# Designed miniproteins, single chains, continued (5): the designs that were tried, part 48

Each design is a single chain, and the fold is of that chain. pLDDT is the mean over its residues in the fold that is shown.

## One batch from the design tools (miniprotein)

Design m17650
Fold by ESMFold2-Fast:
Structure m17650 (fold): chain A 89 residues (1-89)
Amino acid sequence: SAAARAEEEAAREKQRRLLELIEELLKMIEKEEPREKIADFVSEVTGVPKSVALKVLSKENLEKFKEKLKELLEKGVPAAEAELARRAA
């Protein structure tokens, strides 16, 4: 079905964009950008209020958040590679 095919491609593109955003966010954290600047980025991308983003990015939660972002990149990359390989084969 054309609709099902379009949904699969759209889902793949959304996942690729999400991985790019996660990668950018990780680079900001690794560069030790000001927490407020990182919170602004998260708020703009996700629509979450800046106050909530600041709490997630607090000193206590920052390492856990960074760990989760790395986990998402690692889990997303194998899934994306498997999908690409199956499509190419």
Scores: mean pLDDT 68

Design m17651
Fold by ESMFold2-Fast:
Structure m17651 (fold): chain A 68 residues (1-68)
Amino acid sequence: KKEYIKELDKDNIFSDGAIDEIAKNTKGATREQIEKVINLAKEKNKDLIDAGYRITPADVKKAIKEVL
């Protein structure tokens, strides 16, 4: 559920659109798979996060494709 994804994004690093993209593409995925997508998206975009930018829907699509 979208609420679970928001719980994993406690620091509000993901944009609302990015959270929606994860929720849409992880229907039927396990909690472990959702966590892997979130962690991979953060890892791939660490420089952007450190610079104060939020992760976009395009950034999470790349992580989703690698995990799922």
Scores: mean pLDDT 77

Design m17652
Fold by ESMFold2-Fast:
Structure m17652 (fold): chain A 62 residues (1-62)
Amino acid sequence: AEAAAGDRRRASAAALTPEQLEQIKKDVELAFKDMGYSEEEAKEFAERAVKNALAGGGGIYK
């Protein structure tokens, strides 16, 4: 049922799948929680890290 998931185009550079994005979020979240940040702050840092990874990778900008 997920065969027709709309336009699924992967960027040549930094082809981050949903699974990879989720892994990045969890990794960053754990790292910041280990630094003593609150869970809410850790999640915000994780979201910013994912956004930065997408922008920094320069894959999805067209």
Scores: mean pLDDT 65

Design m17653
Fold by ESMFold2-Fast:
Structure m17653 (fold): chain A 56 residues (1-56)
Amino acid sequence: SAEAVALARAAMEAAKNQEELNAAGREAHDTLVTELGLSDEAAEGAVVRGAILAGK
């Protein structure tokens, strides 16, 4: 969803290196599954799309 992608993007935009990006992506995935009720597959797609839109 657009909301899930926007949340993941915002989480990853502040990352300064690959380690921070990986950590932010994992936190976003966990939030999307736990708080928004997304499947693991849907959350993974949103994290990948969010990273691309964040210029990562």
Scores: mean pLDDT 81

Design m17654
Fold by ESMFold2-Fast:
Structure m17654 (fold): chain A 75 residues (1-75)
Amino acid sequence: SEGEELLRRFEELLAEIEALASQLLDPDTVAKIRAQLQQTLAYVRRLIAQGRLDEVRAAIEHLEALKEALKKKLA
């Protein structure tokens, strides 16, 4: 389903962002980010269950922008 595809993409982006943050930030800050990302993932799963896919797409676009910003700091 489209919701399953969006969830997979969101989970992939979370893993990529966590990996980038681990290269740039101290372990305590990374742990806090990880906790916040897991709360956001739980919220996104609820949005998908409710058919609110436009909000999930917006969240994915936001995470992709964050990932690109973090990548630029490593370059």
Scores: mean pLDDT 84

Design m17655
Fold by ESMFold2-Fast:
Structure m17655 (fold): chain A 91 residues (1-91)
Amino acid sequence: SSAAEEADRHLVAAARAIQAGDVESAKAHIRRALELARGDRRLLRSVVATLVRILQEADPAVKAELAPFLVALLAEIDPTLAADVARQLAA
């Protein structure tokens, strides 16, 4: 399958883990989706937009753990995108 299809499977798994309160599983799937998207700016933007939506709808305790995790991973890839995501998730 394409990187986009694999990333989408990991985003679905991350969303399920978030709903279940399984933070460690969610972190693993988020990391894998970002790894798959790292070389493709369009795919990276799509993956990040989906993760932001999922986290905005998440339980506050789960969001409090995963939002800093996502921002830290993005800071290694694209510091400007990381800053934008941090602002969106603080709202």
Scores: mean pLDDT 89

Design m17656
Fold by ESMFold2-Fast:
Structure m17656 (fold): chain A 80 residues (1-80)
Amino acid sequence: GPEHEKAVEEAKELLERAPEMTPEELEEAIKRIEKYLEKFPDDEELKQALRMLKSALEATKKYGEELTAGEAEKLEVASL
């Protein structure tokens, strides 16, 4: 339905923007996708987006700006 289509579109946009996001923006993106997954728990695209965003956040926290740039670029390429 329309809500599901919007959820998938937002997930895709968040993944495309992930390389430019701060840790705080990534945490907000993760919360939004988790909220959508409560409504659409079997959606594989939303699950994949959640995993990729969590990976980007972990890279940002663990290795700082250096790894965030490299891992975010890799995630963006893998998401397209």
Scores: mean pLDDT 74

Design m17657
Fold by ESMFold2-Fast:
Structure m17657 (fold): chain A 89 residues (1-89)
Amino acid sequence: MEAKLKVEVTRDALIVLATSPERADELARRMQADMDAGKEKVVYVEAPPDAKVEIEVKTLQPGARVGVGVDLRGAKEVKSGEFSVEDLR
């Protein structure tokens, strides 16, 4: 299967996309802890099995910093923005 995932991050937004509800809750708690510590905002994305995923990260506010992590469970390919996407496997 093929899917395109676009993630737009603003200074005041948290985004988490996960394969399961339990994983989404875990990632959401981690993101909240990082924000409470004053760290850069982090977006976590899990791809469906056998999916091609394209990730584009944009910011709408000057000076915003964002990191994007991708957990690829069974995905064959991913395309990502070159400045802020990481493979977290």
Scores: mean pLDDT 46

Design m17658
Fold by ESMFold2-Fast:
Structure m17658 (fold): chain A 85 residues (1-85)
Amino acid sequence: AAAKQAEAGLRAALAGDYATAAALLREASKQVTGELKEQADEAARAAEAGDPRAVPLAADTLVRLLNQQGKGKAAFEVLLRAAAH
């Protein structure tokens, strides 16, 4: 669930829809704890501020969630997508 919300949040941030990105990243943050929650909250704050750093911060959050699930290939694809932006 958290990875799905973070993926949708990254997609919104890549499209410049920071309001939607912020809401989705906050929803992802509610589903995680510790360091990962702090990172999701940081990504959400950047999106709330309309800061283009929301894209790399959302990508980092999603990469960490995917790696936690053992989805290394999907995590690598996220990094390539964010770098192409």
Scores: mean pLDDT 82

Design m17659
Fold by ESMFold2-Fast:
Structure m17659 (fold): chain A 77 residues (1-77)
Amino acid sequence: MSEEEFEREVNEALALMVAAITKLMVDKGREDEAVDFAARILKRSSPEFAEILKKAIEETFKDRPDLVERILERAGL
């Protein structure tokens, strides 16, 4: 495994963790807090990480396109 491959895998894992925490907040009825959490991370992310995280969020919330739209709008995307 190259250093570049390792960094990509770490970024994918981090994106999945962020998406999982966001889902946990939604499942606990804390939807507005979940939107703010995910949007803050997206807004502060590099373009490369933001794209990976956006895909992780879209896959995690494929049944909730309304929630994905709220997160992206809140992040200024």
Scores: mean pLDDT 84

Design m17660
Fold by ESMFold2-Fast:
Structure m17660 (fold): chain A 100 residues (1-100)
Amino acid sequence: SEEKKEKLREFLLELAKLKLEMVEAFDNNDKEKFKEIIQEIIKLIEEVLGKSPEIEKKIEEINELLEQFLASTDPEEQAKLFDKIMEVISEIVEKIEEEI
C-alpha cells in the first residue's frame, strides 16, 4: 500500500541519518554517543516492526556486539565489531523491505 511505502521511506531516511551519526561517533572514538545512537536505531526498528522472535534475536545480537565494542580497547577489534553491527542492521532492513 502507499501508506506502507511512505512509512518505509520515512524509516529509511531516519535510519540513514542515524547511521551517519553512528559513523561520526565511531570516527571520533565517542563510545557513549555510539551506544546512544545504536539504542536509537533499536527503538526505530521496534517502532516499525514491533516485537517478533526473529527481530528480538537480531536485536539481542546487536546488543551483544555493542557490549563487546564498548569493552574493547583494540581499534582493529572495534572496527570488526562496527562492521558486524552494520551487517545485522542491513539484514533487518532487507526483512522490512521484503514485507512491503
Scores: mean pLDDT 84

Design m17661
Fold by ESMFold2-Fast:
Structure m17661 (fold): chain A 68 residues (1-68)
Amino acid sequence: SAIEELARLLGISRETAEAIVRAYAADPADPQALFDALAAHVSSANPQDPSLREIQRLIDRAAAELGY
């Protein structure tokens, strides 16, 4: 699933990845702030990872998987 792939890519739990996706889908008025927070998390875990575009695609797929 896209949620599990997102969790694997970020090195976080499935529950944490689902929470991030739900927050993104629920507050479209501030998507950049959420993306900045996600980028900071990725940079802290793996500062050399260029995969932010893949993360965006996985968030969109995971949102669809959750019925958004």
Scores: mean pLDDT 67

Design m17662
Fold by ESMFold2-Fast:
Structure m17662 (fold): chain A 95 residues (1-95)
Amino acid sequence: MFDSLKPDEQEKAFKDLVRQALQDVAQQLQQLGQAPPAPGPEGQRERVQQWMRILEDQRRTFLEQTPPEKREEVRRKRDELIDRLREAAEQLLAE
């Protein structure tokens, strides 16, 4: 688990997850025949935005399937994860 890694290793692991997720989004868009995003940094930002929308949709769906008494706990954990992934994505875009 990430908590067992050193801080530098945790940052690398999150950045690697973001890179893989962005690659998966790009691959999915290609399979759907959607127009590719603009080349360069703008294209990368569009992919990040699309991935964040996917994460939000997954969060919504998961919460809808979660019993009301557990939704607050699940929401908190998902929000924390999404925030950490967003920070990692912003750092990747700054590289």
Scores: mean pLDDT 70

Design m17663
Fold by ESMFold2-Fast:
Structure m17663 (fold): chain A 98 residues (1-98)
Amino acid sequence: RREELIREIREAAKRLVDTAREMAKNGDISEEDAKRIEELANKVVQAALDGDFETALRYAEELLRLIEELKPKIKNQEKYDEMVEAARRVLELAREGL
């Protein structure tokens, strides 16, 4: 159901934001990078809540691209892989809403 899909998007986005904040706190990424991830994740959630899954998918694609651009400067590969997994999950769920 659409409500369950929105809940799963919110949960995946929260995991991503929590991981990004933890990485910023540990110095693995900048606070600016974490804020950009949070802003895009919030835009995905808001678009999904509005029933606009085309917009949610677009923001989810931007979010994954942003995270992939961070890869060369990240030393904590385990946390990076967790972020990538969460971002891909958000993307897949947004696509299911189409």
Scores: mean pLDDT 85

Design m17664
Fold by ESMFold2-Fast:
Structure m17664 (fold): chain A 74 residues (1-74)
Amino acid sequence: SLADFIEEAEARLAAATTAEEVAALNREIASKILSPESAAVLFALVDANADDLGTLRGLAQLLLRSARERYEEE
């Protein structure tokens, strides 16, 4: 499920120590939650910041937060 994916993605983000790991995670999250057009924009941002672990972590955190806000019901 999407909820299971978000939980696993958060665990992977917390464990990730390299920009390559976080870049791959950003691409996976984008592919699951964004339209193809929005995912393409995010892929370009990931490529532009491929060596910036901090920026890549920030992007992944924003995507996961957006996914939760969009798909969690109160």
Scores: mean pLDDT 82

Design m17665
Fold by ESMFold2-Fast:
Structure m17665 (fold): chain A 80 residues (1-80)
Amino acid sequence: MDDIVVEAIEHVLRTLGATDEQVEKARQAARDLLAKDPNATLGEVVRAAFEAAGIKVSDMDLAAYELAVATIIAVDRSKE
Protein backbone atom coordinates (compact mmCIF):
# COMPACT_ATOMS: atom_id res chain seq x y z
CA MET A 1 0.00 0.00 0.00
CA ASP A 2 2.62 2.58 1.08
CA ASP A 3 4.89 1.77 -1.89
CA ILE A 4 2.10 2.50 -4.40
CA VAL A 5 1.52 5.93 -2.79
CA VAL A 6 5.25 6.74 -3.09
CA GLU A 7 5.38 5.48 -6.73
CA ALA A 8 2.25 7.49 -7.64
CA ILE A 9 3.82 10.66 -6.16
CA GLU A 10 7.04 9.99 -8.14
CA HIS A 11 5.01 9.57 -11.36
CA VAL A 12 3.21 12.92 -10.86
CA LEU A 13 6.48 14.72 -9.98
CA ARG A 14 8.27 13.32 -13.04
CA THR A 15 5.42 14.45 -15.33
CA LEU A 16 5.94 17.94 -13.85
CA GLY A 17 9.64 17.81 -14.82
CA ALA A 18 11.03 17.32 -11.30
CA THR A 19 14.72 16.38 -11.04
CA ASP A 20 15.91 13.00 -9.71
CA GLU A 21 17.08 14.78 -6.52
CA GLN A 22 13.66 16.41 -5.99
CA VAL A 23 11.92 13.05 -6.59
CA GLU A 24 14.21 11.29 -4.07
CA LYS A 25 13.52 13.97 -1.41
CA ALA A 26 9.77 13.62 -2.04
CA ARG A 27 9.95 9.80 -1.81
CA GLN A 28 11.87 10.04 1.49
CA ALA A 29 9.37 12.54 2.97
CA ALA A 30 6.39 10.40 1.91
CA ARG A 31 7.92 7.21 3.37
CA ASP A 32 8.92 8.97 6.61
CA LEU A 33 5.42 10.38 7.11
CA LEU A 34 3.71 7.04 6.34
CA ALA A 35 6.10 5.22 8.73
CA LYS A 36 5.49 7.80 11.50
CA ASP A 37 1.71 8.12 10.93
CA PRO A 38 0.09 5.29 8.91
CA ASN A 39 -3.26 7.18 9.27
CA ALA A 40 -1.94 10.30 7.50
CA THR A 41 -4.33 11.48 4.77
CA LEU A 42 -3.29 11.31 1.12
CA GLY A 43 -3.36 15.13 1.02
CA GLU A 44 -0.94 15.34 3.97
CA VAL A 45 1.47 12.88 2.29
CA VAL A 46 1.33 14.70 -1.08
CA ARG A 47 1.88 18.10 0.60
CA ALA A 48 4.85 16.81 2.65
CA ALA A 49 6.43 15.23 -0.45
CA PHE A 50 6.09 18.40 -2.57
CA GLU A 51 7.41 20.63 0.26
CA ALA A 52 10.42 18.32 0.74
CA ALA A 53 11.12 18.52 -3.02
CA GLY A 54 11.10 22.36 -2.76
CA ILE A 55 8.25 22.64 -5.26
CA LYS A 56 6.00 25.66 -4.73
CA VAL A 57 2.38 24.79 -5.49
CA SER A 58 -0.93 26.46 -4.66
CA ASP A 59 -3.59 24.73 -2.54
CA MET A 60 -5.60 24.24 -5.76
CA ASP A 61 -2.62 22.61 -7.50
CA LEU A 62 -2.09 20.36 -4.46
CA ALA A 63 -5.75 19.27 -4.64
CA ALA A 64 -5.30 18.44 -8.36
CA TYR A 65 -2.08 16.48 -7.63
CA GLU A 66 -3.79 14.62 -4.77
CA LEU A 67 -6.56 13.63 -7.22
CA ALA A 68 -3.95 12.47 -9.77
CA VAL A 69 -2.16 10.34 -7.12
CA ALA A 70 -5.50 8.92 -5.89
CA THR A 71 -6.44 8.01 -9.50
CA ILE A 72 -3.13 6.16 -10.05
CA ILE A 73 -3.66 4.22 -6.78
CA ALA A 74 -7.28 3.36 -7.73
CA VAL A 75 -6.20 2.07 -11.17
CA ASP A 76 -3.44 -0.07 -9.58
CA ARG A 77 -5.86 -1.50 -6.98
CA SER A 78 -8.39 -2.43 -9.74
CA LYS A 79 -5.79 -4.79 -11.28
CA GLU A 80 -5.82 -8.20 -9.56
Scores: mean pLDDT 78

Design m17666
Fold by ESMFold2-Fast:
Structure m17666 (fold): chain A 65 residues (1-65)
Amino acid sequence: GPLVKVTATKDYEGIGPGHLSLKKGEEVLLENPKLLNEDVLEGTSVETGETVVIPLSYVEVEELE
């Protein structure tokens, strides 16, 4: 499926089962990225297989395919 690289531009603390927290400069590869709305990206972590939800205001997104 589509693959994106997400780079945190500031610290983000995830809330929910399997909490995802990002430190500024941390990179995550996401498969099947989907915009839930204009401000929020959902995807599946390539590293963990976990479904993650990330605010776009906290990250830069780079398409890899």
Scores: mean pLDDT 75

Design m17667
Fold by ESMFold2-Fast:
Structure m17667 (fold): chain A 91 residues (1-91)
Amino acid sequence: MKITVSIYDASGKKIYDEFTSSKITTLIVSISLLFVADDIKEKVTIEVTVSSNADEAIAQLEEEFKRLGKVTGFKVKIERSGNKLTVTFEP
């Protein structure tokens, strides 16, 4: 399974290089570190694309992103389109 992540600022500009992982837990840890290290305080949109086992992977990603929202204090909006998940973090 290949998971690709793109992160965008409030204007829709890509703020980090795309990164890829085969493990959901590794992706969530990486994203969490970006929020902490870069002191993210503005609206951010994260797009996640899953190459296989999309239903299981997306269900896990949704729960992990909801948890990250609670930990960081951001409001999380999640939208699915096929094998793509769009997650919006609003302060």
Scores: mean pLDDT 78

Design m17668
Fold by ESMFold2-Fast:
Structure m17668 (fold): chain A 105 residues (1-105)
Amino acid sequence: MTELEKLELEFWAEIQRLIAAVDDPNATREQIEAEMEKVLETVKKIVELDPERRDFIADVLVTVVGALIARHPERRELYRKFIEKFAEILGVDPEELLARADAAA
């Protein structure tokens, strides 16, 4: 397994944990933010190793955040902060990513 393949598997596992944390009514804001931080850290490593993965990662995160907005709109401020940090890592406009996530919801 390459380092990139290992990071991509970690990314998918972290996305599943983030979704589970948001879907858990007993999860604290701090627990959700910790799962978001893990996703952001793995994304930084993937993009550093293979910048060509930026668009793919953006599409995945926009789709995931859109689904979370649809199911748990009360947590919207957490999604906004997550998208802003994610956009900074990718070098893209956070308002464009947030609009795409809202459209996917």
Scores: mean pLDDT 84

Design m17669
Fold by ESMFold2-Fast:
Structure m17669 (fold): chain A 67 residues (1-67)
Amino acid sequence: GAEAVEIGRRGGFEGGRLAAQGDLERGREVAMEGLRKALEAAKTPEDAEAAIRALDQAGVRGHLEAA
């Protein structure tokens, strides 16, 4: 559902932002924690796939916003 996608998006964005600032280890940790929480919130495989895609896309946006 929308909750899983939003959790993934937030984790990806913050992870990407941290990676852009040079904190690759912390960025990975934040993104992985976001992924874990998103998968816990996902009630269907389709929700899980949507959350993973949202996390990936948000990572790019977080990287760009850190500039």
Scores: mean pLDDT 83

Design m17670
Fold by ESMFold2-Fast:
Structure m17670 (fold): chain A 94 residues (1-94)
Amino acid sequence: MKSLVTLKIEGLPESVTETDLAILALEAAKSLGLEVLDIKVEVDKEKKSAVIEVLTAQEVSEEQAKKFAEILKELIKEKFGVTPKSIEVEVKPV
């Protein structure tokens, strides 16, 4: 059963691109053993926020979704030297 994981990020550096976030989200998914079927990223540079939607081949639990957000937060910190203020995560079956 597929899952749609939605990550809403606030407090991003202005240098972050949609491509950067897609790469980091794919890295986070891989670290959790998740197969990504599709990914959509929308960055709002003025608000320093982004929305990432990840469609997975597997069912994702709320606990796994929280781990996804934690890993992504650390990857953003490591790459850009800035910790996001928040990452809100939602998971829905598809």
Scores: mean pLDDT 86

Design m17671
Fold by ESMFold2-Fast:
Structure m17671 (fold): chain A 61 residues (1-61)
Amino acid sequence: SEERTARNVELAKTVREGIENKLSLEEMRQKLEETAKRLGFSPEELENIIRHAEYLLEQEK
């Protein structure tokens, strides 16, 4: 659905911006929690998103 696609695009943008700005893991978690809550993601979905973002930040290290 368009709504689901828009939510995923917004999250991907948040992750990308965090990597570009070299956010800490804690900063990334906070930003993703705010965005995910606003977009209606479940706590389980949020944990999966954070786990992926942490992995990507470690790769950029």
Scores: mean pLDDT 74

Design m17672
Fold by ESMFold2-Fast:
Structure m17672 (fold): chain A 93 residues (1-93)
Amino acid sequence: SRREELLQRIVKAANYALDGKFEEALKLFEEVAQEALASRDPRLVTMAVAGGVHLARIAEKLGHKKFAERARQIVDELAARHPAGREAVARLE
């Protein structure tokens, strides 16, 4: 259920971003990223990185460079703090 709950929150964050609600999207994603790191589960960290990269790409496509940069900073924190985060970033770049 934790994996499903985090995935649902990642999807909700992406939907907020598509609706132009980037502050709400980033707040949700920050919560997901912190929970993934606290879990120490490499699958949850990998999922959080994928969600953050997707969120950054949505923000870039919609011309919101500042929000894309903030999403990437969170992704970079996941990569710095967990091996699965580094692996996920390398595969998605």
Scores: mean pLDDT 85

Design m17673
Fold by ESMFold2-Fast:
Structure m17673 (fold): chain A 74 residues (1-74)
Amino acid sequence: MEKEKKEKEELEKLLKLVHEQLEERADPSMSEEELEEDKKIAEEKIKEGFEKGLSLIEITEKVIEAIESRYRPE
């Protein structure tokens, strides 16, 4: 039953890294609410990727695309 614990640890590490990168890359005019929503989207995509057995690189790419698509002009 250690496999689930290891997956949880990897998930938490990736979440921390992604949150840190989002905070570092945040536009100075970006609201706290917008940053929190981006973090929530990132968390959802990371969890989805882990459930699908995607690599860390693939998960990161999906997170970036999901966040960028939110701010993409029509």
Scores: mean pLDDT 73

Design m17674
Fold by ESMFold2-Fast:
Structure m17674 (fold): chain A 83 residues (1-83)
Amino acid sequence: SMEEIERLREEAIRLLEEAARRSRDVSLPTYVGAVDAKRAVEEGDLEGAIRSAEAAAREARQNGDEETYELLERAVRLVREAL
């Protein structure tokens, strides 16, 4: 339903905001990717959001930030479900 899709997008935005907040002073590439992914979700560019969030997740994993990686992976799953 449209209500389910809206809920998935809202949850993804919250996870991306948390990932951006955690990475802001830790990893610029992770922060930028999370911010770009959030903006893409807000603009309805779900495919762009997945690409940006996946790029951010790879950076978080490379930096050993498993918690931020988990947030970004969850956001990707929710955005894919909203497609």
Scores: mean pLDDT 90

Design m17675
Fold by ESMFold2-Fast:
Structure m17675 (fold): chain A 59 residues (1-59)
Amino acid sequence: LMEEVQRAKEEAEALFRKAGDEVAKTLATGTPEETQALAARKSAEVRAALAEVQALQKA
């Protein structure tokens, strides 16, 4: 249980960092529309990961 919470936190942090890198890369190579769509999708993924961490901490 504790190992699952720690792993979920590490995955959420890695996901957040990767999302930032992907958005920055798309900002340099893509259109503003593509960057906005990617940022929205990555924000949703990070929020889902954080919700999972909270659910595991409550369990």
Scores: mean pLDDT 78

Design m17676
Fold by ESMFold2-Fast:
Structure m17676 (fold): chain A 86 residues (1-86)
Amino acid sequence: MEQHLSATFTGATTPGATKEQLRAAAEAAYGGRVTEFRVNGTPHAMSAATQAGFAAALRAAGAAFAEVSVSLHFADGRVGLATRGR
């Protein structure tokens, strides 16, 4: 089942939050498992191998734009949105 969620993740939505912090906050708030993050449409799987790419994408977006939205994709097909960067 697919649904869009609007999410405020306490502490994890600060500009310095990692993908692991965003994942943990989303899973705590909504249940289930986050399997993928998207920054400006670019997918980043929940694995150590993608951490550098995810961090680079967030830095680039934060440098170019005042606001960035991150999509969080759950294993059950739910999609959450979190605002990142100020």
Scores: mean pLDDT 55

Design m17677
Fold by ESMFold2-Fast:
Structure m17677 (fold): chain A 78 residues (1-78)
Amino acid sequence: MEILELTEEALKAAEAGDYDRAVQLLNRIRELIPEASDEELEKVAPALEKLYRTGNERVRDAALDTLVAMRKKLAERA
């Protein structure tokens, strides 16, 4: 499953109030970051930022952890 598809599912879950599902999807996205291309990571960044801004505390924290991991990889490789 593409990291983009997981990110879209996480947004839908958060919008539906299924915060447990959104957190699970964000944790899965974070696991896939080492294997994702820089292009894929740049495409998911806006959705992760939206989850960070609009999510509850648990979704926000998971989105922040995912964004931090992504930015670290992009800084080391770009």
Scores: mean pLDDT 80

Design m17678
Fold by ESMFold2-Fast:
Structure m17678 (fold): chain A 93 residues (1-93)
Amino acid sequence: DPLSKKAQEYYDKHLEYLGEAVDLTPPEKRDEFAELFRKLVQAIVDGNKKEAEEYKKKLLEILNPEAAEHLEKAIEYLDKALELAKKLAELRK
């Protein structure tokens, strides 16, 4: 299925950029990064745009500019992957 493959490609890009953002984050901030990112993903999945923006803002506040740029790309690709996954779920109902 071409859409399933495209969703996987976007998810792979999400993981690549997320890994880069973590590597660029100081070790002492990585636990806070992981916790805030888990909360961000949950808010995105729940469709809670207000909470997602709040957690994204908190993440950007703890990161240096280079790590923040990679995080923004990771979020972009996650959104693209989830949108395709949603379309695939609708087509299978």
Scores: mean pLDDT 82

Design m17679
Fold by ESMFold2-Fast:
Structure m17679 (fold): chain A 63 residues (1-63)
Amino acid sequence: RALSPEEAKEALEKLKSLSIDNELLLKILELRAEGLSQQEIAEKLGVSVSSISQVEEEVRKFL
């Protein structure tokens, strides 16, 4: 399921503090924090909506 913009901001701060350099993950979180939908992010990054959803679920488990 989709992250809220607030959850995306929290995740982005935590990942930056841990020096995580996964560019795709960071871009997804930045765009989600800006309020873009999963569909808009998928189109912008050239990935599937399912991939975005899976990444957001993994991030939520980490939080």
Scores: mean pLDDT 75

Design m17680
Fold by ESMFold2-Fast:
Formats: sequence, structure tokens, C-alpha cells
Structure m17680 (fold): chain A 73 residues (1-73)
Amino acid sequence: ATAGDKLLQLLELLQASGLTGRNLFDIVSLSGSTLSVQLNTSEPLAKRNALKAAITQLAQSVGLTVQFNEVQL
């Protein structure tokens, strides 16, 4: 599968998990197999940590790695 195919699979998994966004996070780029994700700093730390863990697990299941940046969305 291409990196684009992996991203499509990840987006489907995120949708199925209810992790599609209202100011929770934003997928900003895909470079090779590395996905860059911005997290909303307005969310509590526990929720941000849970989002990082969930997104990382789903991304790893499709063969992507994730880099997180925390920013106000």
C-alpha cells in the first residue's frame, strides 16, 4: 500500500472510532510514513494524552508513525 492508501485507512479508522474533529486535533501533513498532527491545547491534559495514544495506535495499525504538536486550534 502507498502512504496515501495508509492515510485513507487511518481516516476510516478515526471516523469509526469517533475521533473525527471538532477542534480536537488536525492532520496537517504526511511526509513519507510520518503523519504530523496538531492537538488543541484547550483540551485537558488527560484528554490530549488519550487522543495521542488512540491516534498513535490506529496509525501504527496501518503502518504510519505520528509526530504531535500542541497548538490552539
Scores: mean pLDDT 75

Design m17681
Fold by ESMFold2-Fast:
Structure m17681 (fold): chain A 57 residues (1-57)
Amino acid sequence: SLLDIRGVGAAAAEKLSAAGINTLEQLANLPDNGLLSLGLSVSTAQNLAAAIKALRL
């Protein structure tokens, strides 16, 4: 679940879900600036990007 990622709260998960993004796999398909375009904070976007990178490595 996206809520299992450190620094991602219910509000951030709701914004992602509203954009049709419900899984880390879907997050990994976004461009680098896509998380910020969804209205997420820089810190939340960085936490999500770090989690995606860690899972792919």
Scores: mean pLDDT 70

Design m17682
Fold by ESMFold2-Fast:
Structure m17682 (fold): chain A 58 residues (1-58)
Amino acid sequence: IVGDILGVDSVKLDDNIFDLGGDIGTLGKLASEIEKKYNIFIPLGELGRIQTVKDLLD
């Protein structure tokens, strides 16, 4: 799912989202997909604290 949004075949939990070519818009897309898949809500304020894929899942 993270790989699908960023256009890469695989990602690791410690991969930095911005290093993968992401920005705040990419973080928003990732959050939206995770919300849909796990039926949770990620506040916009948390997106500013997210640097890695692991941060998105925690």
Scores: mean pLDDT 63

Design m17683
Fold by ESMFold2-Fast:
Structure m17683 (fold): chain A 73 residues (1-73)
Amino acid sequence: MEEIKKLFEQVEKLLEELRKRAAETGDPRLQAAVRGIETLYGLAKEAYEKGNFDETKRLLEQALQAARDALSE
């Protein structure tokens, strides 16, 4: 449970950074990454509310990887 909360927090932090970068640069790649990660985050939140914690972790890990990849450029 604590692990999932930490994953949500990590995704939110990286999303804030990505949104800032996308707004500052106007980079379509970063804008697309933000939208994709927001979709994964929303799906993870829905899975969490339904008690599907394995799906929640999977979606959050995908969101984290996508965010890291976008920021590494």
Scores: mean pLDDT 84

Design m17684
Fold by ESMFold2-Fast:
Structure m17684 (fold): chain A 53 residues (1-53)
Amino acid sequence: MQQEVDQVEQEGGQAMVDGYNRALSGGHKARVEMNELIKKKMKEVEEARKKAQ
């Protein structure tokens, strides 16, 4: 519980700072980076599945 509360608080603060910085650098670039990260994570999951096979 304590660790989870701490994680939520830290993630919230970090998300705000990150969101503000990305808004300053341009929403389009931030969106492209988010899409790339999602694709990369999906690839990592697929690679892990292949290794588990």
Scores: mean pLDDT 65

Design m17685
Fold by ESMFold2-Fast:
Structure m17685 (fold): chain A 62 residues (1-62)
Amino acid sequence: VSDEEVERRIASLQELAKEDRELALRLAVHEMGISPAVAQRILDGEVDEATRRLVREALNRL
């Protein structure tokens, strides 16, 4: 998974969360394999390099 793909996935989740936070959270956890704690940080806009790495690792497991 590329860094650009990770950024697109994060941006997509944040955009969805503006309309339906609960749906965005469920999608991140169940479809992308992101932990609930990391998903909440992404939706709150708290995205650092460690968070991006965890998203990339989750996507690589799919």
Scores: mean pLDDT 82

